# Designs tried in a protein design run: designed miniproteins, single chains, continued (5). Part 22

Each design is a single chain, and the fold is of that chain. pLDDT is the mean over its residues in the fold that is shown.

## One batch from the design tools (miniprotein)

Design m16781
Fold by ESMFold2-Fast:
Structure m16781 (fold): chain A 95 residues (1-95)
Amino acid sequence: SAKEQAEKAIELAREAIRLAEEGRLEEARRQLEEAERYLLEAGRLLGRELEAEIAVGIARIQLGVGEVIGDEAEGIIRAAEVLIEAAEELIELAE
């Protein structure tokens, strides 16, 4: 279901935050990439593909900002927060 896809996106994004706080940046990025896939599928199932794609775009901008300022962990955390907020909005639409 769309709700299950969005809930999985939140789970993976929260794990990315935990890994980034531990300095495990490559593992955190892998969790973010998986969270993006689940968010996009949730958006597709609800007819909110554009909104999901915009959220992924904003998250990717946050990753790029983190790289430019030399705080990759902060970039990952900010990206994950964007994906969590978007997924929570999709859950509300699914209910």
Scores: mean pLDDT 90

Design m16782
Fold by ESMFold2-Fast:
Structure m16782 (fold): chain A 72 residues (1-72)
Amino acid sequence: MEKREEALRLQLKFIGYVLRAIGAILDGNVEEAKKDIEHAKEVEKQLESLGFDTTTMKNIIKKLEEKVKEAE
């Protein structure tokens, strides 16, 4: 089940980037937050290409992008 293991790995990477982005936003580090959000978007696209529903992930990304705009 290579596809399932890859999906789990990508889900964990996504969570990691989201947590880093939140930390960066709280620290006022807009540049770091933008980079972490970009990495999260890349992982979301990879999960979608594997056939997983990424609706929740897309919503998280949108909320993080809104927070970054408010912090600029």
Scores: mean pLDDT 83

Design m16783
Fold by ESMFold2-Fast:
Structure m16783 (fold): chain A 56 residues (1-56)
Amino acid sequence: MEEEKKKEEEEKNKENAEILIIQLENSDPKAQEALIKEAKKIMSEEELKIFEELLK
């Protein structure tokens, strides 16, 4: 169950990254910078890699 839960979290993190990108697109520039900065602080290296790839 732990391994299955980890896989689900990985998929959820990818989905969350996509949602974050959409939110950034709908936010003003100041809010976008704040969201990216906060996300990078709380995200793991793996999550950041996915986020950076989507952000391009």
Scores: mean pLDDT 70

Design m16784
Fold by ESMFold2-Fast:
Structure m16784 (fold): chain A 60 residues (1-60)
Amino acid sequence: SEIEEVGRKAAEALDQVSKAIKAYRAATTEEEKEALQKEYFKLSEQYVRLHRELEALRAA
């Protein structure tokens, strides 16, 4: 089902966001922090989009 597939993707995206913030906190160089911050924002946007898609599917 699309709801199950999108739900799994949203959960995976949320897990990736959590891992990215942990990596950012562990980073020791400015270059590493900048790259990880960019990745965090990208993953956060993906999660928001998937969450909205999931809500739309449940409302349909």
Scores: mean pLDDT 83

Design m16785
Fold by ESMFold2-Fast:
Structure m16785 (fold): chain A 61 residues (1-61)
Amino acid sequence: TGEVDPEEVAEAILEMIIGIAKFHKDYEGGIEFVKRAAEQLGASPELIERYLKELEEMKKK
């Protein structure tokens, strides 16, 4: 519908990627998926950077 905020949709998809990466312990795959999705979703660079840093922090564990 016309009231859907593209940034909120992108954030929801990115949160799902985080959840999947955390569940499977596949943070490298999560990072790559976020990078590929960023180009398609039109999410802000700041939003993408936030999720990439979160995944990299979890990977360092």
Scores: mean pLDDT 75

Design m16786
Fold by ESMFold2-Fast:
Structure m16786 (fold): chain A 80 residues (1-80)
Amino acid sequence: SLGDRLLEAHRRYRELRAELEKKLTPEQIDAVDRLVEESLHLTEEERKARVEQAAKEFGVDPELLLEYVEAHREIHRLLA
C-alpha cells in the first residue's frame, strides 16, 4: 500500500539523516535540505553535480549524501 511504502521511505530517510547529523553541522544539514528542495526541479545530471560539489565542500561521502537526497525525494514523490 501507499502507507507501507511511505513508512519504509520515511524509515530510510530517518536513518540516513541520523548518519549525516553525525558528520555535518546543523548549518550544513540545512544547506543539504535546501538542495533537496532545489533537486525537485533539477535533472538527474544537475542533481548529481550539485550533490558532488556539496559533498566536497562539507568533506562527506558523496554516495552517502546522494542516498540521503534520493531518500528525501522519494518521500516527496509518494506524497505528490
Scores: mean pLDDT 84

Design m16787
Fold by ESMFold2-Fast:
Structure m16787 (fold): chain A 99 residues (1-99)
Amino acid sequence: MKILRLIGIALRLIGLLYDMETVENAEEALRIAREAYRLAREAYELDKNDPLVPSVLELGIEVLEKALEIARKEGDEEAVREIERMLEEVRRMLEEVKA
């Protein structure tokens, strides 16, 4: 049951990575970033010891990093701050599950 949920989360995060290639504005980038953050947190809360969780969190980080680049290019300082906060939290989750 947990494995199927993690696979579903991973596939959605991969979809968000592809969606990010066509994003042109900070508002859309932030919306996708919030979804990636939600999915990363869901994976982390499912089972910290599951061997798929680090890979799912790494996918979340990739989506957040791409969203951050777009927000910075658009000059949306508020979006940049929110995405940086989410990125820091997901990186912390990844460090915890790798420990």
Scores: mean pLDDT 86

Design m16788
Fold by ESMFold2-Fast:
Structure m16788 (fold): chain A 59 residues (1-59)
Amino acid sequence: MAEEPLLYTVRPGDTLESIARRYLKDPSDWREVARLNGIADPSDIREGQVLRIPAELLR
C-alpha cells in the first residue's frame, strides 16, 4: 500500500539538507526531494514553500 507523502512547510532558516537530516532515512536523499519538487538549486527554497517528501524516503 502506498503511504501518503509528508507535506512539509519550509520554516525560517531551513535548508534541504537540514530537513533531510531530520526526516529522511538517508540525508543524501535531499537531492531526490529537490528533484521531485522541481528545485534546481537546493539553496532556492523559501519560507512557506510546501515540499512533498515521499513516504518511502521518511524515517
Scores: mean pLDDT 76

Design m16789
Fold by ESMFold2-Fast:
Structure m16789 (fold): chain A 96 residues (1-96)
Amino acid sequence: SAFLFSDDVREAVERLIEKFRDYLSPEELKELEELRKELENETDPEVRRRMREYILRFQLLSIGVSLKLPSEVRRLIANARTVEEVERIEEAIRNA
């Protein structure tokens, strides 16, 4: 969604993904490598912004699916708009 990532939420999501990166499947890691290569070759700042947000959202949702988090938590992942919501997602991941 367009409102998922403000700068502080994006940074919180990036930190959470890095911390739990090992929960991404090999197939998802391969797809992410290809997306990151595309991002590296892209020169349009607006396209790069959209690609970064898509990549972050995909990674966080993939972690949630891999850990079989409850539908309520996966919905929170899909709709997170605040740092506090990202912190609640982290707590759910740690308790999975």
Scores: mean pLDDT 78

Design m16790
Fold by ESMFold2-Fast:
Structure m16790 (fold): chain A 90 residues (1-90)
Amino acid sequence: KLEEAKKLADEGLELAKKAAEAAEAGDYEKAIEYLKQAEEKFKQAVELAKTLDKEEQEKALEYIKEALAEAQAALASLSEEAQQALLEAL
């Protein structure tokens, strides 16, 4: 259960990294597809974490927060042009 929440967060992070790679390659359609999938995985991770006991919930949310920060850092590493094109396509 705790491990399942962590796994969902890991999957979300991997999808966000794939989105960043696709955006850098100029494939904004693919990048948006991966971003939507990443968002869904993080949402599932948070929802699952909320069903855990207090101690496990804190551990799960901390892990999810770290994974989200890493995902945001990967997206922030994109060129200004790539970020703008991605936002325009959304």
Scores: mean pLDDT 81

Design m16791
Fold by ESMFold2-Fast:
Structure m16791 (fold): chain A 67 residues (1-67)
Amino acid sequence: SLEEAIEEAIRFAEEVREELLKQGLSEEAARLAALAQTESWIERQVREGRLSEEQGRKILAAVREAL
């Protein structure tokens, strides 16, 4: 579902951010990099037909709000 996809994307972004922080990135750099990686992941899902463009847009908006 869209709700499950949002939760999965937020979890993915938070895990990426946490890993980058452990690697010594600043909070701002880790946040921006996690957002970029999550956006790329969402774009791949849309390209492969797993998500609609509208769903991808909504998921990305939710991730930006959560981070």
Scores: mean pLDDT 86

Design m16792
Fold by ESMFold2-Fast:
Structure m16792 (fold): chain A 55 residues (1-55)
Amino acid sequence: SEEELRELVEKAVEVARAINAPLEIMFNWLLKEAEKILSPEEVELLREILEEALA
């Protein structure tokens, strides 16, 4: 669901900040891993949420 994807992105941001990693690198990795598991529709939704998080 969108809510689950938003929670995933929030956790990714938390991890990136904790290890002092650039958000862009973390988000690119997350999106690549998601492409292996999620449907194309879910991947597109995840991409939109990641773009919002970088704004």
Scores: mean pLDDT 81

Design m16793
Fold by ESMFold2-Fast:
Structure m16793 (fold): chain A 70 residues (1-70)
Amino acid sequence: SAEAEALRAEAERHLAEAREAIRRGDLPTAQKHLEEAQRLGVRLVLLGHEAEARALGEQMQKVRAELERA
């Protein structure tokens, strides 16, 4: 759906910004963007978009691992 696509795109933008912040050593900013992506993922689940939420969850796990190693 258009709603799921918009939420996923916004979450992916936050994940990209989180990765950029990690590269800059700005861990507080990276955490904020990761939290926003997680919030959007919860919204996808609540709206019944499990497939989109799962794909986003896999991307979030990778960013979280990068943040925990930073």
Scores: mean pLDDT 87

Design m16794
Fold by ESMFold2-Fast:
Structure m16794 (fold): chain A 60 residues (1-60)
Amino acid sequence: MELLKEAKEAIEKGDYVKAAEAFSRLAVEHPEVQEAAGRAMKAAVDGNREEALKYLEEIE
């Protein structure tokens, strides 16, 4: 998943706005991971790196 890689790279760079956008698109384009992607997006918006990465790992 290209969006998942984009989200991970954005988190690593500290760009939480871009990470949240990537997770939002992932939730829309891949309904099967919608819950985990939505939670990761919320964590990214909150600036919670640890939680965002945790939900990213649930998708992978």
Scores: mean pLDDT 79

Design m16795
Fold by ESMFold2-Fast:
Structure m16795 (fold): chain A 61 residues (1-61)
Amino acid sequence: ITVPANASSDVIDAIVSSGGQIKSIKAKGDNVVINADVPENAIDSLKEIANQGGGSFEILS
């Protein structure tokens, strides 16, 4: 998950509240890259939050 820094807290809160586990958070310029294990049922909500924040969502297998 890659989002602008000002949207990162909303994404982090959504991951934690859905029962997800954050593995890493890395600042990359004006964006934040978040790697997390998330429940499958939370994926669509997280995609929506990331898109609303002007970011992107990627599933890594």
Scores: mean pLDDT 72

Design m16796
Fold by ESMFold2-Fast:
Structure m16796 (fold): chain A 56 residues (1-56)
Amino acid sequence: MYAERARELVEEIRELAREAGIDLELVGFDFSRADEEDVRRLRGLLDSLRSYVERR
């Protein structure tokens, strides 16, 4: 449940970061232990990155 959601969010974050030329260190994140708060934080980071790269 949360582990799968966290994995999806991390992949999306990595892709956006790569597109924006941002080197993000997401090392040490254990998806299997992700909880609701971790998913919420990852979603917030994704939203922030989207806002940053949305120039078109």
Scores: mean pLDDT 70

Design m16797
Fold by ESMFold2-Fast:
Structure m16797 (fold): chain A 73 residues (1-73)
Amino acid sequence: MEELKEKLLEKRGEVEELLKKHPELLDNPEVLKKVEELSEFLEELGKKEEKTEEDFKEALKKVEELLEFLKSQ
């Protein structure tokens, strides 16, 4: 679980760095929508009293899917 938390933080950092290097990606409303949807998901996860390994795996999958989407733009 700690390893999944660390990997999630690392992948979130990769998304942030990519957007920082390519700010024009946020001019795409589809990109902006996906970034906002991920942020809302992670906020809801943060509100859970008991987080499971499955919760972190789902969050990691969503972050990785966004990262791949951004790289395809």
Scores: mean pLDDT 79

Design m16798
Fold by ESMFold2-Fast:
Structure m16798 (fold): chain A 63 residues (1-63)
Amino acid sequence: SMLGTLLQRYSNGEAHTLDPAAAKAAAKALMEAKKRENVDSIKAVFPEDLSEEAKKAYEEALK
């Protein structure tokens, strides 16, 4: 799916040099994917090694 592709881009390390705005867009897509598929495993695709700025944008988008 389109959302899966978007999440995979961040997983591949493209998040290493990432706009905060792009991180927010990805987080919003992740939230909508969770609502649609009801699968927490989708969240595991989002890399844990994101910069603090990207993590903060992700958490902000979850609100």
Scores: mean pLDDT 55

Design m16800
Fold by ESMFold2-Fast:
Structure m16800 (fold): chain A 66 residues (1-66)
Amino acid sequence: LSPEELLEYLAAAVLRGDWEQAERLAREYIERTGSKIPEASLITAAGILAIADPERYRALEVDPAL
């Protein structure tokens, strides 16, 4: 999977509540790119997660500056 594909699958996993898969995909993205997850790539999913489950949001290592 390309980094772009990883972000798409990550967003889908977050939206369906599959946190095990979301955390795995986030780690793969970080390992391949050396960058934290761009908040813009999660869009609405990141906003919902930050409000509903702040611990899960932190576990994904989302960077709002990216």
Scores: mean pLDDT 67

Design m16801
Fold by ESMFold2-Fast:
Structure m16801 (fold): chain A 96 residues (1-96)
Amino acid sequence: MVINFVFTDEMDEALAEGFGRLALREGASPEEAERVRQAVLEASRLLRELLEQGIVNKEEIIEVMRERGVSTEVLLALAMLLGFSPEELEEIRREA
């Protein structure tokens, strides 16, 4: 599957901040919420880098990031941003 979309720096930050606030609302500690925010921020920036390089297939993006040794938290955040299903996310988690 091919995904073609553009992020801005403002979108990266807003997305990360939103996920951090949701984590706090769900009872996460400030430290846990900051970890979520950082993982989403890193994932969105990496996604933009790959899209700028012409890598637009979502499965290829996940494989490239896995080969680069990104953390499981960042890999799952990337998969969520790419619209992977809950079943596909569980498969990615099991392979980590």
Scores: mean pLDDT 71

Design m16802
Fold by ESMFold2-Fast:
Structure m16802 (fold): chain A 97 residues (1-97)
Amino acid sequence: AEREIAILLTAANLQVVAAKVAYEMGDRETARQALLDAAGTLREASKIAEQAGYHEASKVLREAADKVEALAGQDPIDVDGALETVREANRKVDEIL
């Protein structure tokens, strides 16, 4: 479970980095979709954590997913806020696991 969660957190971080690159290139549609993909990846990590009994990690990941989705829906898109959200979730989950 911890290894699977770590892989998904790495994937979510890469998705948000891709969103930042797309946003800086002026591709708002690709940036928004990449953030939504990252939120989905974090929700999958949350489900795995919950099934493994890591209730605190599951909560951190679910709240991070909800935050990234909200930031994707902002005008302008808050890509830097999404990146910080994923990094903070990674730090907290590493501390718990």
Scores: mean pLDDT 87

Design m16803
Fold by ESMFold2-Fast:
Structure m16803 (fold): chain A 73 residues (1-73)
Amino acid sequence: PLEEKLREAEELLRRHYESGDGNAFARLAGILDEVLPPEEAREVRRKIHQALVDGNLEEALRILREAFERARE
């Protein structure tokens, strides 16, 4: 279900942020590609990456959660 994929995606995002694990971000990108249309998945990945570069985990999580809310429709 989408709720479980969101939980996994949030964990992967936190892991990447805390440890710099690039494999965690790659797996997160895979989940986004499963859940969202290709163009939206690319845009969401770009926005999340920018928030993480800015050191803003809360913004990255907000972007991720909003994308999953749109996918639920």
Scores: mean pLDDT 84

Design m16804
Fold by ESMFold2-Fast:
Structure m16804 (fold): chain A 60 residues (1-60)
Amino acid sequence: MTKKEIAQEALDLMREALKAGHTEVAQEAARAFKIATDPSNTLEQAKEAVERARAALEAA
């Protein structure tokens, strides 16, 4: 999985969270997108951020 794919997944999660009214989850997904698009962050950091955002959405 590439950082570009993780960034796209983060955008999809943010859109889904906003549609459901989960603003805090949308903020976590936005953070994951920022991590995935920042060249100073590793693929592993981006993956962890996206997994955290997804878990938050599933728990909401």
Scores: mean pLDDT 82

Design m16805
Fold by ESMFold2-Fast:
Formats: C-alpha cells, sequence, structure tokens
Structure m16805 (fold): chain A 100 residues (1-100)
C-alpha cells in the first residue's frame, strides 16, 4: 500500500539519521550525550511509525529494547556495540513493516 511505502521510506530516513549520528560521534563532532538525545528522538519517531502501521506489540517491544540496549552501550562508551544494536533495531522494524 502507499501507506506502507511511505512508512518504509520514513524508517529508512530515520536509519540514515542514526548512521549520521554515529559518524558524527566517531568524528568527534557530537558528544555521547548529544548522540544519546538524538537516538532517543529517533526511537520515539520509530515507535510512532510502528504503532501507526499496526506492528505487533512484541516486535515493538523488541525494537525498543534493542535501541535502549544501544543507548546503554553508548553511555558505557561502546560505540561499536551501540551502532550494531541500533542497526538491528531499524532492520527489524523495516522488515516487519515490509512483510505486512
Amino acid sequence: SSMAQQALAEVEALGREAAALFAQLNAGKVSIDEAVAGLERLRERLLEIMERMGVPREVQERVEALVDEGIAALRAGDIERAARLVEEAFLLAYTTIADQ
């Protein structure tokens, strides 16, 4: 549907914003606290898209848990682990919406 196509484009754009945040963090252009704040805003927007698209609650909870675990890793200074967890969260959201 056109709604699903729009939602997938929105998830992809949020994933690119997350990747850009990690790139800026690795380049020393943003602090860990600024990157965490950015990821928290992206998480809120991603959850809104998933709710709008009727993604099952169990999948929404898994995506939220992955982002929260990524934020915790980032606060601990593990940027590589944080990036992997956030990428996994966006991939799970994208594939679930695409498969509906």
Scores: mean pLDDT 91

Design m16806
Fold by ESMFold2-Fast:
Parts: structure tokens; sequence; C-alpha cells
Structure m16806 (fold): chain A 79 residues (1-79)
């Protein structure tokens, strides 16, 4: 579940870099589902909400930074 969540988070970052906000939102939603199954739902929702708020404001860089921070947190939890 954690590996699959990281794959979706990396896909979300790539979609944002290409300007595909709809694809990024779908990948973020999938990542949250896999993280919730892994017992990491609380931290996933925290970063998801921050990333979505940044996207709503048009701050793509901030959204990518929140996704990057979530990847670092879940990699620590997976060790």
Amino acid sequence: NIEKAIEYLEQAKEALRKGDIEAAQKYLTEAVLYLTKAGLGEIARKYYQRAMTALAKGDIEAAIDYIEALIKEIKKAAE
C-alpha cells in the first residue's frame, strides 16, 4: 500500500508540472486511499488538504512542495 501511494504521489507531482490539475487531483485521491489502508490516513489528509487548498489558490509550487513533504514523511514511516 505505501509503495503504491508513493507511485501515485510522484504521478501527481508530474501531472502538476505539466499543468494537468485534473489528473493530479485524481492521483492525490488514490494516494490518500492507499495511505489510509496503510494506517497513515491522518497525515495523508493533512497534506492532501494543504495541497488542494494551494491548487484552489493557483499555487502549483506550494501544492508540489506539500506532496514532496508527504512523500518524505511516508518514506520515514515505511522504514
Scores: mean pLDDT 85

Design m16807
Fold by ESMFold2-Fast:
Structure m16807 (fold): chain A 67 residues (1-67)
Amino acid sequence: MTAEEALEKGLEAFNAGRYDEAIKWFERAIELDPDNAEAWILLSAAYVQKGELDKAAEYDARARALR
């Protein structure tokens, strides 16, 4: 499985409102490619949808640092 495949599965779950499943896939994408800023952005977005704003802010900051 590639980071891109994990992101695709995560986006499918995210669009279906399955945020816990989306988080698991985005975490897998980061394990496979920790320099993938998009994976960190999407993980942040999923935590925003769950109302976990502190975690969302942490992951957004990591995405910004990868620029």
Scores: mean pLDDT 84

Design m16808
Fold by ESMFold2-Fast:
Structure m16808 (fold): chain A 84 residues (1-84)
Amino acid sequence: PTVIVTGSDGEVIRIEVELSDTVHQVALKLNEKVGLTIGELTEALGIRPSDTFAKLVERLEEKGGSVELYSLKSKDTWLLSVEE
């Protein structure tokens, strides 16, 4: 599966993840690509670093399939979604 992050300028970044990845592992990949922190991800979705990617997808679907995250590092807003 792929995590998709879209910047305010229309930049699209695709991040490959495994179904067995934890929220912590997904957040590390996001931080490397777009500077989003684990705290920003977990607060936005109401999940824990130890939760599974499946739990992240479940919470994202509850929010209509996407969530806006603000990166303090890049000072940009990113729209996060998942493509299976």
Scores: mean pLDDT 80

Design m16809
Fold by ESMFold2-Fast:
Structure m16809 (fold): chain A 75 residues (1-75)
Amino acid sequence: SRERARRLLEELARLLVEAARALAAGDEAAAAELRARARELGEELLGLLPEAEEVYPEVYEKYKPELEEAVAAVA
C-alpha cells in the first residue's frame, strides 16, 4: 500500500531527525533507542520498496528542512 509506505517513510524521517538531535545534545541512550526503532521500520519498508520509491519525493520535500537542520547539527 502506498499509504502504508508513506506512513512508514514519514515515521522513519521523524525518527532519524530525533536521533540526530539527540546525538547533537549528547543523549546517546535516546539516540540508540530511536535508531533501533528506525531499523525496525526500515526492515518493514524494504517489503514495500516499489511503493516507497513512488512516495519518497513527497516525504523528502516535507521533511527536508528538519533533515538538513539535523545533519548540520551532527556534522
Scores: mean pLDDT 75

Design m16810
Fold by ESMFold2-Fast:
Structure m16810 (fold): chain A 61 residues (1-61)
Amino acid sequence: DEALRRELEELRRLEAEIIAKRDIEAAVQRQLELARRYGLPVPLDDAQIQARVAELLEKLK
């Protein structure tokens, strides 16, 4: 019915937001991991990478 259709619409939007956040997180982690592995200008350890990803996800809300 109408209520179920609206719930599905809300869930689909939430899923899209989750996917978008994961894509940003994956891209940031990839860049930081490459910087660490290959001695690029931003050398970071695992804890710094995770903290950085969390900060960027918070900022990109």
Scores: mean pLDDT 63

Design m16811
Fold by ESMFold2-Fast:
Order: structure tokens, then C-alpha cells, then sequence
Structure m16811 (fold): chain A 79 residues (1-79)
């Protein structure tokens, strides 16, 4: 793999894991506050996928990191 192919693959894996995280978070009863964070995370994941398609790997990474942060915050609200 070239360095750019490896970076693309790593981002694709991270995006897939974030999608799974959103799906799992939605499978449990959540407060409106947590639901808002999950909805925000999904929008960030979609934006990360768009940047990945454009070859903007740094932007894609930034958006996926924000999405994961929102998912983790949502899961802690109703603990």
C-alpha cells in the first residue's frame, strides 16, 4: 500500500466503526439530550465521508474524531 492508500484505508475503517457506534447508540432508549448528540455525530460522519471522497484526509480525520467524541458524550448522559 502507498502511504495515501494506507491513510485512506485507516479513515474508511474509522468511519465504519463510527457508523456502527451510531447504530448501537440508537438501539437503546436515550434522552432527547443524548439523541441530539447522536444526530450531530451522524452529520459529522457524513461530512467525514464527503471529505474522504474529495481526498481531504486531514479534514475527514477531524470530522470523524468529533463524531466519536459526540457518540461517547451521548452514551455517558444516561448512565
Amino acid sequence: LTPEEREKLDLEVDIALAIIGVTIARSVPVSEEAKKLIDEAEKLVNKAEEYLRQGKFDEARKYIEEAVKKIREAMKIDE
Scores: mean pLDDT 80

Design m16812
Fold by ESMFold2-Fast:
Structure m16812 (fold): chain A 79 residues (1-79)
Amino acid sequence: PSQEQLDEETLLALGEIYFAIGKLDESRGNYEAAIESYKKAIELFKEAIERSTDPQIREDAKKGIEDAEKALKEVEKKL
């Protein structure tokens, strides 16, 4: 219910924040924390796409998913 009040711009921004947290955790060797943050970023980017008809938001979110999925695969190899 509270999540349903977030607009697509906020979802995109939150996805970007979780991706950045994941990168920080990965750089510090906190691989399990990085994995959880990347997964959360992917979920948020997918929700932004589902809610948005704005081509820019959709493209930015798609790129975010691609970047987060690549980072997730790389960090999973380090466990």
Scores: mean pLDDT 84

Design m16813
Fold by ESMFold2-Fast:
Structure m16813 (fold): chain A 71 residues (1-71)
Amino acid sequence: AKPSAAELAAAEAAAAANPNSAFTQYALGRAYQAAGQDDDAIAAYRRALELKPDFAEAHDSLAAALLAAGR
């Protein structure tokens, strides 16, 4: 499905309401990545991993975002 501005806005609102949740930061990273905002996605995934270092999905998504950014 095509990512919508509403999906990004919802992820931003959820992260603002619960900034200490690895899940909300991970969801924000996915929304940024879907929008082509790779640097913002990398920052959100790194924040998710700061909150939950054993978050396998965040590790995989961070690796994919870094590869997409040429890093």
Scores: mean pLDDT 79

Design m16814
Fold by ESMFold2-Fast:
Structure m16814 (fold): chain A 68 residues (1-68)
Amino acid sequence: MEELIKEFAEAAEKANRAIEEGDLETARKYVERLLELSREAERRGLHSLAEMGRRTAEDFEKRIEEVE
């Protein structure tokens, strides 16, 4: 579980940085990574972690759409 939380944090940080730098392609890759981690958490029965990951990915997708 701790490793999944760390991977979520790293993916979110990289997505945020990519958006700030205008690298939308890289930002989308890390949003996809957040969604993959959320699906993995859901399969493991970690529903709260999966929901948090999906919400974080949705927030980044909205930010990407605003600058597109």
Scores: mean pLDDT 82

Design m16815
Fold by ESMFold2-Fast:
Structure m16815 (fold): chain A 94 residues (1-94)
Amino acid sequence: MEEVAVAHIENKDGSKLTVTLFVEGEEARVYISTEGEVSIEDVVEALETVVKTVKAKRAHVYIDQNLDTEEVKEAIREIFEKRGMEVEIEVFER
């Protein structure tokens, strides 16, 4: 599986967000990891940046515990669904 896109956001308070996208055939895998407190707006911006060029039918999104809220999960689903992609979201331990 080849890395297709990476987005990094680093805020002045030292908080960091990394979104990494891998594509294999009709499936995309996205890993979202954070250090410190990041806004939903940062997550949306980074994710939209990496997915705007992806062509896949399904996405598996892995988020860390800091992003395990219904608001973040709904924002992620909306981004993929409006692109015609089925999305599965899983929480991983850092």
Scores: mean pLDDT 77

Design m16816
Fold by ESMFold2-Fast:
Structure m16816 (fold): chain A 78 residues (1-78)
Amino acid sequence: GPEQLAADAARLRRDAESAIEELKKMVENVDKIDPQTAVSKAVAALIVAAGAHYFDPESRPLLEEALKLAKEIDEKLK
């Protein structure tokens, strides 16, 4: 019902915010992190951010931030 959908949207938004915060820290320390771990966490953050956006279009800035950070991680791993 609507209560469950609202709860799921709120949870995914919080998860996306947390994942983005972790990606920001990884961008600063990417040289000290295992590349496979960095890629895995970036992909997981994108999935959560996409889920948040799917349930709430107002979460689009979180998806855009996750995409930006994932690109920065990818470029630094080259």
Scores: mean pLDDT 83

Design m16817
Fold by ESMFold2-Fast:
Order: sequence, then C-alpha cells, then structure tokens
Structure m16817 (fold): chain A 85 residues (1-85)
Amino acid sequence: GLEEARKLAREGKYEEAADLLVEKFPDNPTALARAGLYYLKAGKIDKAIEYFKKAVELDPNHPVARRLLAEAYKKAGKTEEAEKA
C-alpha cells in the first residue's frame, strides 16, 4: 500500500516505490501523481510524464498533478506541453 511505497522511497528505491503505487492504485490520481514524483527522483522522466498525465486525465482538477506534469514536461524539453498543463 501507500506505506510500503513510502518505505521504499525512504530507502532511495524510488523506481520500486513508483512501480508499487502504479500496480496497487492504477486508477487513483493522487497515488499516480506520487508515483510520477518518484519516477522523477529516479531520473525516469518519460515514465513520470506518463503517470502525471494519467493522474490529470482521471482528475482534471488535481492541482498537484497538473503542476508536476508541467515540471516533468519542462525537464523533458517539451515546453509547449508544459504551458498547456
């Protein structure tokens, strides 16, 4: 669950933490936004974009997911997409 993912993140296992959140909570926008943040910390920018985008699609009014999506697009050099997120 969320505590298991948080434990993995505390151990620096960010990609494993993100993968666990995606597996257990595939349709939870808050969990997917957290997974995206962990993918960013792991340097997996494209995966971060994928899951932030899914979080925004599930909850268009999720301000944290929208902001993180814009940030991930900027890190990927996709400035046009960042302005629209």
Scores: mean pLDDT 81

